# Designed miniproteins, single chains, continued (3): the designs that were tried, part 5

Each design is a single chain, and the fold is of that chain. pLDDT is the mean over its residues in the fold that is shown.

## One batch from the design tools (miniprotein)

Design m8147
Fold by ESMFold2-Fast:
Structure m8147 (fold): chain A 58 residues (1-58)
Amino acid sequence: KPKLSEEQKKELKELLEQITELGVEKIKAAVEKDYELLEKLEKEEKELEKKIEEILAK
């Protein structure tokens, strides 16, 4: 049984969608060998992962 509020559930879904979009952009950056952009996208992904963990915290 999830202990998340409705607002937390909505935010979590939005963060998961943002991670999916970042994944697509990371693939594009990797194909173009744009390592600077790839590094920036990886940092954004880690920040989104932190937000998800924060929401899942008690």
Scores: mean pLDDT 78

Design m8148
Fold by ESMFold2-Fast:
Structure m8148 (fold): chain A 71 residues (1-71)
Amino acid sequence: SMAVDALRGAVDVAREHPTPLSVGAAVYDAYSTFVSPGEARKLGEEARKLAEREGVDAVIDELERRARELE
């Protein structure tokens, strides 16, 4: 599905550019394809904060979990 492909794209960006800012932007871009703009902004900001607190791998794990649930 497009949503699963978008989330996997965000994982690829997070691995190539492992910074909280890049991860937040990638999560926003992915979710903006299938949720409201306000929800996408919230999810991107939450991902940025999670990456700052727990590291980029924590966001990758959450994105991979979500992609599996949407299959």
Scores: mean pLDDT 85

Design m8149
Fold by ESMFold2-Fast:
Structure m8149 (fold): chain A 70 residues (1-70)
Amino acid sequence: MIPTTAKELAELLKKNVDPEKVYTKEELIEILEKAGVPLPTAKAIAEDLFEALGKEEATGKEIIELLESI
């Protein structure tokens, strides 16, 4: 299930990602799956976030800041 708010997703990622580490879309999908998000939902979230960022890789901080700006 997609988290009901961008805030809930940001809080999930704050617990599971290093803000200084660079993540690819595939690595973000793996983190979301390990946190209990089903694969199709994790893939959809990661694709949406990286499309919004306009990048193929981003720091944990950039991903979290994007979610907190929504």
Scores: mean pLDDT 78

Design m8150
Fold by ESMFold2-Fast:
Structure m8150 (fold): chain A 83 residues (1-83)
Amino acid sequence: SEGAEKGREGAKSGDGEEAARGAAEAAVDAARGGAEEAAESARAAREAAKAAVKGKGSGVDAAAAGVSAAGAGFEARLKGGEG
């Protein structure tokens, strides 16, 4: 997933803005890619947001929104599921 990869790279380089952007992209890619890819993208987005929160602050809201959408929404749907 391109979004997940960008999120991880942003987190490693210490760029909160890039990490937050990667997290948002990962959420979009997860919706497109399907169930298994959604879980992987959500995990990467969460890691990117964690790195952004630690050092920055300016990207905190964007990173949190990405993680919330990707992590909580996608994983809950994949695990819980209810008809």
Scores: mean pLDDT 59

Design m8151
Fold by ESMFold2-Fast:
Structure m8151 (fold): chain A 78 residues (1-78)
Amino acid sequence: DKELEERGIELLYEGQRLFNEGKYEEAAKQFREAIKLLSEADPNSPALKASLQLLGEALRKLGKEDEAKRYFEQARKL
């Protein structure tokens, strides 16, 4: 679905912006929503892989290393 893909990419962009501002909890929230929409639109999309990697990085910044590792492993399999 093109609309789900476009919305997912928008959320990914917003998450990246928040991450760059050091707002890791807010960035993680946007990345989780992006993953939800992008996985529904296209489970093999490069945007989904990027969202999973960036969620992992945000979680590492928040000290959630075990959770971050799971998302990096999901991204690696795409």
Scores: mean pLDDT 88

Design m8152
Fold by ESMFold2-Fast:
Structure m8152 (fold): chain A 61 residues (1-61)
Amino acid sequence: GSAEFQKLVEEARELIKKIEEIDPVIGRVARSELERLVEEGDIEKIKEFIKKMKEYLEKLK
């Protein structure tokens, strides 16, 4: 993938790790969703996923 795509995937993985520390079940579901998005290669969907994960983390605090 492009450098931008790889950077976004890494950002998503870091967010998933933080979610897994709080809720391992939800973190696993998020990881599976990211795997599907990586297979699609749609950069806009990964950006939306990152936004969703950030909002979710804020609600878990």
Scores: mean pLDDT 82

Design m8153
Fold by ESMFold2-Fast:
Structure m8153 (fold): chain A 98 residues (1-98)
Amino acid sequence: ISKEQAEEAQKLLAEGEKAFEEGDLEKAIEKYEEAVKIAGNSPLGARALINLGKALAKKGDYEKALEYYRRALKIARENGDEVLAKEAEKNIKEIEEK
């Protein structure tokens, strides 16, 4: 992605994280979805998908959370980002063990 897209996605991630911490799951989801749209198939996109999955899981939408975590895992692996890949795998396991 471009430098401008990376900066915008990072800003949206920060805004989404703040909303998530404040318990505004709807706002967090909106910001994370925007970040995914901008960041695409990049490590920032994988991070946004993990955060989106966490917000959906907190809302009780485990099916969508799993879909986003699996998508994040695929993107992380394609980009060689082992840290993001392990985080996505952990989140998948936590939902499946529920």
Scores: mean pLDDT 83

Design m8154
Fold by ESMFold2-Fast:
Structure m8154 (fold): chain A 69 residues (1-69)
Amino acid sequence: PLATRDVPVPRGFSKNEPVAATPPSYEEIQALADAYAAAVKAGDWETARRHADELSRANQAYLDAWKAA
């Protein structure tokens, strides 16, 4: 009687449903690039670094998916 079984869970990965591994779109990558540029312009180098890391990961995933196609 420890685990609760009757609680609703958010959709997505709450169950072992196959999650479509969709690579980020080019528009999503552009949005990340814009966020990075805005942080750089504001002089927030720590935020810019975080956005650069996210952009790098997203761009790599996009390119990997494109090359695999």
Scores: mean pLDDT 67

Design m8155
Fold by ESMFold2-Fast:
Structure m8155 (fold): chain A 85 residues (1-85)
Amino acid sequence: KEEVLKNLEQIEKLIEEHRDEIDEETYNEILELLEKAREAVEAGDYEEALELLRRIARLAREHLSPEVADQILELIRKAALALEK
C-alpha cells in the first residue's frame, strides 16, 4: 500500500516537472485520475486503481515525450505489481 502511494506521488511530480509538454486539460485529467487512484488504493479497490493507472498510462503515451512516458509507465508497472501482492 505505502509503496503504491509513493509511486503515485512520483508520477505526480514527474507530470508537474513536464507540465510544459501537455495542455492544461490533459494535465488536470491526469491529476484527477491520480487522486482517484489514490482513493481507490486507500479503499482497497485495487481493480479500480489498476484501471485508473491504465488510463494515466494511455494519456502519458499520447501527450508526453517517449522518455517521460516510459518513466511514468515504469512507475505504473511498479505500482501495479505492489497492488497484486
Scores: mean pLDDT 82

Design m8156
Fold by ESMFold2-Fast:
Structure m8156 (fold): chain A 61 residues (1-61)
Amino acid sequence: SAEEELIAFLQSKGLTEEEAKRVIEAYKEGRLTEELLRLYLEGKITPEQAREIVALAEKLL
């Protein structure tokens, strides 16, 4: 599924399955930017990875 592909991508970037699921839920709630900013401030993603995640979520979901 599209969600499974996005979870696999996020895990390949070093996110846990729970963090990946939170990203998907944030997208569904219209708060993807907020969740990605939180992950960036926690040092878990780079700005480049945040852009890749936005592009993939918009394409798949």
Scores: mean pLDDT 84

Design m8157
Fold by ESMFold2-Fast:
Structure m8157 (fold): chain A 75 residues (1-75)
Amino acid sequence: AEAVRERNRGAFAGLLEALKRGHDPEQLARGAIVLAKEFEEAGDQEGADMYRKVAEALRQGNLEEAIKLLEEGAA
């Protein structure tokens, strides 16, 4: 459980860093959906739901919401 949370924080921090470096939001949204499926398969439904919200915010062009969600997940 703790190891999954630490890995999840790392993944959120990685997506946040990529977004800050100007990576394509649609490509990051696709990555977030892949991560959501991985966390769901690992039994982390909360992490999976958060990644799906990040992907939706990125696809809607709501970068402010995406950054907020990623910062919460990385904390």
Scores: mean pLDDT 78

Design m8158
Fold by ESMFold2-Fast:
Structure m8158 (fold): chain A 92 residues (1-92)
Amino acid sequence: MTPREALVRAIRLAAQTIIDLANRLDLPEEKKQELYRIAQEALTHAENGDVDRAAEAAIRGLKLAKELSKDPRVQENLDAMIAQLRALRAAA
């Protein structure tokens, strides 16, 4: 797997995680729609080959999900995903 392929897979996983959290968390509709919009933005940039913008959108979405979750385990997992995305982006 190339560093770029690994980054694209990590972006897709991050987008799916953001969508899953938007569905699981008891959130105001506005915040739920914001998470969906950011996840879709990340996926659209990845599909268009704009992997740098896709990674930026994914990280932004994970940060918002972390703020909204309030569960320390979820926050720790999201921090790990953000760190991995940053490392993969630097290697790509």
Scores: mean pLDDT 86

Design m8159
Fold by ESMFold2-Fast:
Structure m8159 (fold): chain A 73 residues (1-73)
Amino acid sequence: SKEEAVKRLRERMEAAGIAPDVIEYAVSQFRKYADKLKTEKLQEQAILAVTLLALSGRAELIPQTLEIIVKGS
């Protein structure tokens, strides 16, 4: 479900030591696309991509990357 995917994203980002404000931004963006991620595998790929962008200081690329993942599925 969308809420389970959001919960997994939060848990992954918290485990990675990402700052709370960055987590909330990432969650807000992910939530806009979560219903379009039709499989758990696509959800996990999106969660990993979002987490890696936040870790690399490239959180501004999260919306663009989620759009690409959704369209590329």
Scores: mean pLDDT 85

Design m8160
Fold by ESMFold2-Fast:
Structure m8160 (fold): chain A 95 residues (1-95)
Amino acid sequence: PVSQVVLEGGKLTVSGSGTFKVTGEDGTSKVLAPGESLTVPKGYLVSITPTSATKDYTVNVTSETGSSSSMTLKVGEGVIVDTGLPVKVTITFTW
């Protein structure tokens, strides 16, 4: 399945299918279902891990300004994102 987590103004929102565990640099974590959101203080680093992924997955991080990066992560690994970014970022997970 394909799912997205959109980061804008310190707010993380899940769209598509699947559930995601968001863990802050303080060790606090929350699981987000499709359509759910979490607000995080600006400049806070978070780890975003798909909890419904049963195999290794591809992550594409695309900014509103057109920059993009891609990586393959193993089940249980998270992508680290800076929530203080001044632009909207879309993180697409495919497994």
Scores: mean pLDDT 78

Design m8161
Fold by ESMFold2-Fast:
Structure m8161 (fold): chain A 96 residues (1-96)
Amino acid sequence: KEKIEKIKKKVAEAFRKYADEAERQGLTDLAETLRFYADLIEKEAKTLQEISNLVTAAVIDGVGLALEQSDPAKREAALALTKKLIDEVNKIIEEE
């Protein structure tokens, strides 16, 4: 398979993995947002730049949702998951 298709699959899998973890921690809006971007990356992204742009948009939305959390523990959890996601995505892109 082409390099881009392989990266898209791995990035979408990472997004869904962290969406499941967000849902487990009660961060439902973050989980839904990450799943939305996973689907969008799989269907719409054609280049590494487009994947990067969608990942950036997801991170901005994720941070925004975290800052809206009234519970400090949930805010920190949402920020930590968003950081783990970007670290894993960067590793996927670097390995391919």
Scores: mean pLDDT 85

Design m8162
Fold by ESMFold2-Fast:
Structure m8162 (fold): chain A 60 residues (1-60)
Amino acid sequence: MVARERIEAAVRRALATLSDLQARMALSEKALELVDEGLVSGVEALRMVEEAIAAAKAAA
């Protein structure tokens, strides 16, 4: 999966079992991993996490 799809899948899974704050913390860690891998910039990684969380909440 590309970086965006990895974050979106992780968000959906985390929100099924974790509170919003716990999910954000776990996904911020995943986003930093993607930045360290050179797949995305830090700003883009944060945007992906925020957008995926918002989309998952809207879909619920």
Scores: mean pLDDT 67

Design m8163
Fold by ESMFold2-Fast:
Structure m8163 (fold): chain A 78 residues (1-78)
Amino acid sequence: KELVERIAEAAKEAVEAFEKVEEEELSRLSPEVAELVRKAYEHAKKAVEAYEEGNYEEALKHAKEALEYIQQAGELER
């Protein structure tokens, strides 16, 4: 449970960080990287929502997917 709580808090912090990213900054990314970043944000948001609903398994699933999309975005960034 504590591990899921820590992951959910990290996802919440990530969502808040994404919301503060400037639109111009996102628009300068390649379309593929921008799409992966948007997918990561969507899954991080779903992870927070699932955690708030008490669905810890779903929260962990979405948190992992958000991390995978961010890793893919980093690999494609050039």
Scores: mean pLDDT 72

Design m8164
Fold by ESMFold2-Fast:
Structure m8164 (fold): chain A 59 residues (1-59)
Amino acid sequence: GPASGETVARVAEWEARRGGLSEAQARAVGDAALKANQDGGDDKTAAEAGSRAAHEAGA
């Protein structure tokens, strides 16, 4: 549900920060995960979107 997707987005942002990304990059990772959930994706889809955004930000 929406609360679950929001939790996935916040976790993705927090993990990105711990992984050494900047606050702005980590925010973008969380936003990517949240957008995937808002577009009707499940928690797995949201987590994958966050992971892809983190990789792109760290590359």
Scores: mean pLDDT 77

Design m8165
Fold by ESMFold2-Fast:
Structure m8165 (fold): chain A 104 residues (1-104)
Amino acid sequence: SRRAQAQAEIAEEEKRIEEARKYEKKADEYIEEALKYLKEGDVEKAKEKLEKAIEYLEKAKELVTGGIKRQLDLKIEYVKKALEYLKEGDVEKAKEYLEKALEI
């Protein structure tokens, strides 16, 4: 019975990690769209895409613990830092932080 419970807990954790990775992939797609809008000079559309990226990263973070959660926290921090730089008009620093977020 203990072995069956342990296997069920592992399977449930693996499903949560898979779901978190799907949300992270959607967030990465929004970050890439934001970078495209920044290249086109559309800062407002870029900001909208980055807010969506944060939403999906926070959904991913709720499903995981430990190292994966810490990586998602850092990724959220970089996306938020990029948004702050966009508010200051520093598009180049915003791009740098978005590229760092995609490397996580």
Scores: mean pLDDT 88

Design m8167
Fold by ESMFold2-Fast:
Structure m8167 (fold): chain A 62 residues (1-62)
Amino acid sequence: SAVAWNNLGLVYLRLGRYEEAAKAFRQALELDPSNGTAAFFLSFGDSPEGLKRAYDYYQKES
């Protein structure tokens, strides 16, 4: 499910595995285009630098 892929993406972010996190978020968005969390992370780009920045912002706000 989209929720499972989204949760997997968050786990990869916690592990510092940014390329795998991006793939998981893309799968979540493929299954549910309205997935705000996956869209949020991908809006910073697919690069490790973009995802690190997105994760830092995410942790500071929620």
Scores: mean pLDDT 79

Design m8168
Fold by ESMFold2-Fast:
Structure m8168 (fold): chain A 48 residues (1-48)
Amino acid sequence: ELKKLIEEVKKNLPKGYKQRLEDMRKRALEGAKKLNDPEGLEAIEKAF
């Protein structure tokens, strides 16, 4: 699952990639909100 993968990657990320992940999280949350997808919102919030 995406959550497990993101968690593992975060632990060993080079400095710059942490900011990239935060940007990706923000965009994903905005997309889920626009679609009114509560399950997607929950999954993204837990993954990041």
Scores: mean pLDDT 71

Design m8169
Fold by ESMFold2-Fast:
Structure m8169 (fold): chain A 62 residues (1-62)
Amino acid sequence: SVDEKIREFAEKAKEAGLDPELVEEALRSRTPEAIYRLAFEAKKKGHEEVARLAQEVARDLE
């Protein structure tokens, strides 16, 4: 389910060093745009798996 993907993404994003407050804010808004921004930040920092998960979550929210 999308909720399970969101939970997995949140854990991995925080573990990878993305700002926990930014992650929580994006998940609270539950918009594809907010999640795509996190995907971009993750990719920019070299966390390709986290970026891929974020893209999947954003797609499911579309």
Scores: mean pLDDT 77

Design m8170
Fold by ESMFold2-Fast:
Structure m8170 (fold): chain A 80 residues (1-80)
Amino acid sequence: DDAEIFAGIGDIVLAVARLAESKGDYEGAIRLYEKAIELFEKAGDKQGVAEAYRNLSEVYRKMGKEDEAEFWEKKAEEAA
């Protein structure tokens, strides 16, 4: 099932994004979280999409970008 493959790759990309974030590579983490969202959307995985949006929100907070953080948090609530 292509959806299962996309969800599985999404989980891997999400894990790599979290690693980038933990190393302070916020720009790299954002790009990877955006890719994870795309993969979870193709999979129909609403939980994966919501999780990736919450992680995007947290990265923007760490960057001091509160307006962007609030935007992604709202997207996470809508996706779940």
Scores: mean pLDDT 87

Design m8171
Fold by ESMFold2-Fast:
Structure m8171 (fold): chain A 79 residues (1-79)
Amino acid sequence: AREEGEKLFEEGLKAAQEGKLEEAIELLRKSAELFEKDDPASIDLARALDYLARVLEKQGKTEEARRYRRRAFEAVMAS
């Protein structure tokens, strides 16, 4: 689960860097789901959710981005 999550996260980052925002969002969502299943309080989950929020903001989806940023913060704060 974690190794798959890391692979999808890296693929999502690459897609975002190449301007493939919709593909990046799908990859980062899948990455976050795998990290959450492994550990809902992990730094890996928080990073995936935060980056997902950044990509959503680039698409103008500000409300959805804010929701994911909140989840990222909760993943870090919930020890």
Scores: mean pLDDT 82

Design m8172
Fold by ESMFold2-Fast:
Structure m8172 (fold): chain A 87 residues (1-87)
Amino acid sequence: EEERREKVRKAIAAAMLGNAGLTAAYLGQLDEAVRDFEGAIELAKEISPEAAEYFRKALQSLKEGNLDEAKEYLLKAIRALDEAVRA
């Protein structure tokens, strides 16, 4: 099933970029963190508008310096991606 396979690959890529972005933020690499989250949003919006919105909220929290809140939104985005892949 090609469509499911592509959706799964995009979900994994979005989740990996979100995790990379949060890690970059913890390392003080803000430009890389923003780029990674922007990539996660672009991939997620093709799979799950809900996941894309959570990645946007994670990016906003990160820009405000609230990494704990960014992590919580990242986890919600990954859950939304998992739900979209299972549907």
Scores: mean pLDDT 88

Design m8173
Fold by ESMFold2-Fast:
Structure m8173 (fold): chain A 86 residues (1-86)
Amino acid sequence: GSLLEELDRLDEEIDRVYAEGKEAIEKGDIKKAEEYLEKLKELKKRLMELLKQAETLEEILYAIGLILRAIGLIIDLERMIEEAKK
């Protein structure tokens, strides 16, 4: 598939993993929430790899947007995990 198709798949994956991480916190499963946090970090790394392969302005801007969003979701989930440990 195209780079844009790969970015679309990663966008969906990031949303799914973040939602699953939040559900794990709601259920009190901190270990599972930490596993989903690590998955978000791996998805961010994959986005950074794809950014290096981006050739068009559209691809570059989309990849940057997804990276920034992934960073925000990582920070949010880390905060929720730390609060749940208290």
Scores: mean pLDDT 89

Design m8174
Fold by ESMFold2-Fast:
Structure m8174 (fold): chain A 57 residues (1-57)
Amino acid sequence: MLEEARRSLEQGRKALAAGDAAAASAGFHEAYVLAEQAGDTELKEEARRLLEEAQAA
């Protein structure tokens, strides 16, 4: 779960860097859900912030 959350977060960041806001949002949303299931509040908050950034782009 935690490793999967980090992988989804990383894929979201790569998509955002490539200008694909839709793919970035999907990756960050997945990371948020996985982080919540893993109980990692810090990773969950990071994913939420990045998701907001991607949706604003």
Scores: mean pLDDT 80

Design m8175
Fold by ESMFold2-Fast:
Formats: sequence, structure tokens, C-alpha cells
Structure m8175 (fold): chain A 78 residues (1-78)
Amino acid sequence: SLVDKLLQEKDDVERQKDQTLRDTQETSNKLLKEGSLSDDKVFEELLKRREEVQKETDKKIQELNDKANKLDQLAKQL
């Protein structure tokens, strides 16, 4: 049914969100580990890169949340 298709698409979006959060966490942890083994200036540069990655992730998560909410609303209206 159309409802089943919308719910499947919502599940796919939620899966993409979970994957994006995991990828960001892994990248963040890697940057922090590399920074802890480096001099202070390299550590500061890696922290800046971590902030940039987090900002990009926040935008992507917001877009995915908006998409999931729209799919949920459409499914409830049918």
C-alpha cells in the first residue's frame, strides 16, 4: 500500500540518520585521538575540523528529521 511505502521510506530516513550520527561520532573520536598524540597547534586544528564536521552533521540531521516528519504526516493522512 501507499502507507507501507511511506513508512518504509521513513524507516530508510531514520536509518540514514542513525548512520550519519555513527559516522560523525567515529570521525570525531578519530580526530580527538589523533589530536591527543599531536602538538597543541595540530590539536587546535583538529578541534576546528571536528566542529566543522559537527556543523555539517547538524544540518544533515535537521534535513533528515524534516523529511521523516513529512513522511509520517503523509502516512497519518491516508
Scores: mean pLDDT 82

Design m8176
Fold by ESMFold2-Fast:
Structure m8176 (fold): chain A 64 residues (1-64)
Amino acid sequence: SPELRELAIRFTSEALRLIGEAEDKVLEARKAGDEEKAEEIWKETREKLKELLKRYKEEEEKAK
């Protein structure tokens, strides 16, 4: 349905934004020589993406 496509586009855009923000922070951490901080940022971002996907699945189910 059009509603499900709009939902998918919105959540994809939010996921890309989260990844982009994480990439910027990872580059800053690596520039400072802090690889552990870079790994921590990716770990936190992965958790945020999992939560975003969970919300997407819940909204997708309700939109059916």
Scores: mean pLDDT 84

Design m8177
Fold by ESMFold2-Fast:
Structure m8177 (fold): chain A 115 residues (1-115)
Amino acid sequence: SSLADLRAVAARTPAAAEAVEQFEKAAEALKAGDNEKALEYARKAGDLLIGGRGGEILQKLTEGIINNDEAAIDAAMAELEAAFNEVGASVAQRAAYAIGIMLLIEAASKVLRPK
């Protein structure tokens, strides 16, 4: 699957692999309704992938996803792309981010419409 391929790419660096683990914890916290822990784990993933302001950007992105705020999501995604370009992010770091976004969006969709 495409997700398995992305996971294999992210596993190429320890920081990217750990960022995926933090995104998985953020998604599980979000499913449990613990938005505070979800934001903390997303911040840790951002710090692992970008350093510097990465955690702040991923926290803003995750908050936008939780609130279904398209303008906030778009702004945070643009800021994240600029930060990845500034630090020269590897393919592994970008793969970890792609996994993280998929996990967070899926988790948010389950919370908004629990069966």
Scores: mean pLDDT 81

Design m8178
Fold by ESMFold2-Fast:
Structure m8178 (fold): chain A 56 residues (1-56)
Amino acid sequence: MEAARKAAEAFAAGDVLGAFEIAAETARQHGPEAARRAGEEARKAGHVVAGDILRL
């Protein structure tokens, strides 16, 4: 799953709502813990803001 990268790309394009939609889709399909893990991985890869969005 590439949720962390897609969220980071959406945020970089100025699409903050798109980043939240990716987080919501990840939580819906794989549960909230999967969305949180994607956020954690994004933060480690240097996408700190996108990682924080995914962890909300």
Scores: mean pLDDT 62

Design m8179
Fold by ESMFold2-Fast:
Structure m8179 (fold): chain A 89 residues (1-89)
Amino acid sequence: MREEEEFLEEARREAEELARELTRRAEEAARRGEEEAERVLEEGQRRARELTERARRRTGNPRITVLVEAMMGVALIAAAVTIVATRNE
């Protein structure tokens, strides 16, 4: 339990950091061009999949894996929204 709880806290922190980093990089990339913005999103998706896979292997608990996946999804959506908002300004 402690290990799973600590992992979930770490995963949440990583998800928040990913969201902040991706939104910042997405905003900068969107100003530079569509290809750069797409590259940032693809990199974010790969990192999200890696963290989700790590959660699955580390805990074996499907509930924790689903929570990590949901957090990563929110981070990617935030980045995508940032790109759209930046391009519409």
Scores: mean pLDDT 73

Design m8180
Fold by ESMFold2-Fast:
Structure m8180 (fold): chain A 75 residues (1-75)
Amino acid sequence: DELARLAETLREIVEEAEKKWPEIAPELSPEEQEALRRMIELARRAAEAAAAGDRERFEALLRELGEVQREAAAA
């Protein structure tokens, strides 16, 4: 099941990012910290949607994540 595999992968990525946040945050600008924090939150929600089998919500959250990433790159 592709959705279940993606949920597991995203959950692991989010957990690792949250665990390492105190180490990486001081290396980032305030704007970069805000963008990364927002991306982590969206990835966490996407993992939850995927784990629940909610493909539509998962896809919507990934689109939002991509938009945040695009806006951060444009800033």
Scores: mean pLDDT 79

Design m8181
Fold by ESMFold2-Fast:
Structure m8181 (fold): chain A 81 residues (1-81)
Amino acid sequence: MSPKELAEALRERVRAIAKAIEPADPEAAKEVLEKGERLAEAIEAGASEEELEKLDKEAAEAFKKAVEAAKAKGVKLPPLL
């Protein structure tokens, strides 16, 4: 998968997750969207492995918070990958 295709796939999943959680927790939706888009932009731009690892960890933490919020609210989230 090319960096552009990987970034597009990530953006699609991030938007799906944000859409699913937004009615229950708009703050969690916003954080997932912001961190996910930042990671997708870095992938598309060909950022360093160190930068990608850092942004991946930040995105993973945002998704973890969204999953916890979804569980509390009875919302089903699509998988990240």
Scores: mean pLDDT 79

Design m8182
Fold by ESMFold2-Fast:
Structure m8182 (fold): chain A 83 residues (1-83)
Amino acid sequence: MERARRFREAVEKAREEGYDVLVVVERSGSKYAVIVLKIEKDGTLTILDSKVFSTKEEALEEAKRKAKELEKEGKKVVILDLS
């Protein structure tokens, strides 16, 4: 499954490169989900936030907005577009 493989590879790379947070944009049926994931020290993922949007454009705008907020807090953030 292509999305699951891309997600796993992105998480592994983010962990290796010292990222704190992964913001995922994924298509969920007819809608688009923005999922904010904290990368824990043990490699587990904690869901910090999840929102659903009707358009890809709205979802990408929210992902970028959330990434900027977290970066202001001193977090190293990567956005993964799986939509």
Scores: mean pLDDT 82

Design m8183
Fold by ESMFold2-Fast:
Structure m8183 (fold): chain A 72 residues (1-72)
Amino acid sequence: ELRDKVLRLIALKLEKIGLEIELEMLEKELEKAKKEGNEEKVKEIEKEIEEIKKKIEELEKEIEELEEEIFK
C-alpha cells in the first residue's frame, strides 16, 4: 500500500516536471511570437499555456492529497 502510493507520487511529480518544462518552452515561444508581431500565434500559445497551467494545478492538488495520505 505505502510503496504503491510512493511510486504514484513519484510518477505524478515527474509528470508535473514535464509540464513545467513544456510551459517554459511555450513561454519562450510566446516571447518570440510577440517580437514577430504574430497576433494569431500569440493567441494560440496563450491558450496552450492556460491549459498546461490548469493541468499543473490539478497535478499539484493530487500530489498534495497523496502526500497527506503518505506522511500523515
Scores: mean pLDDT 84

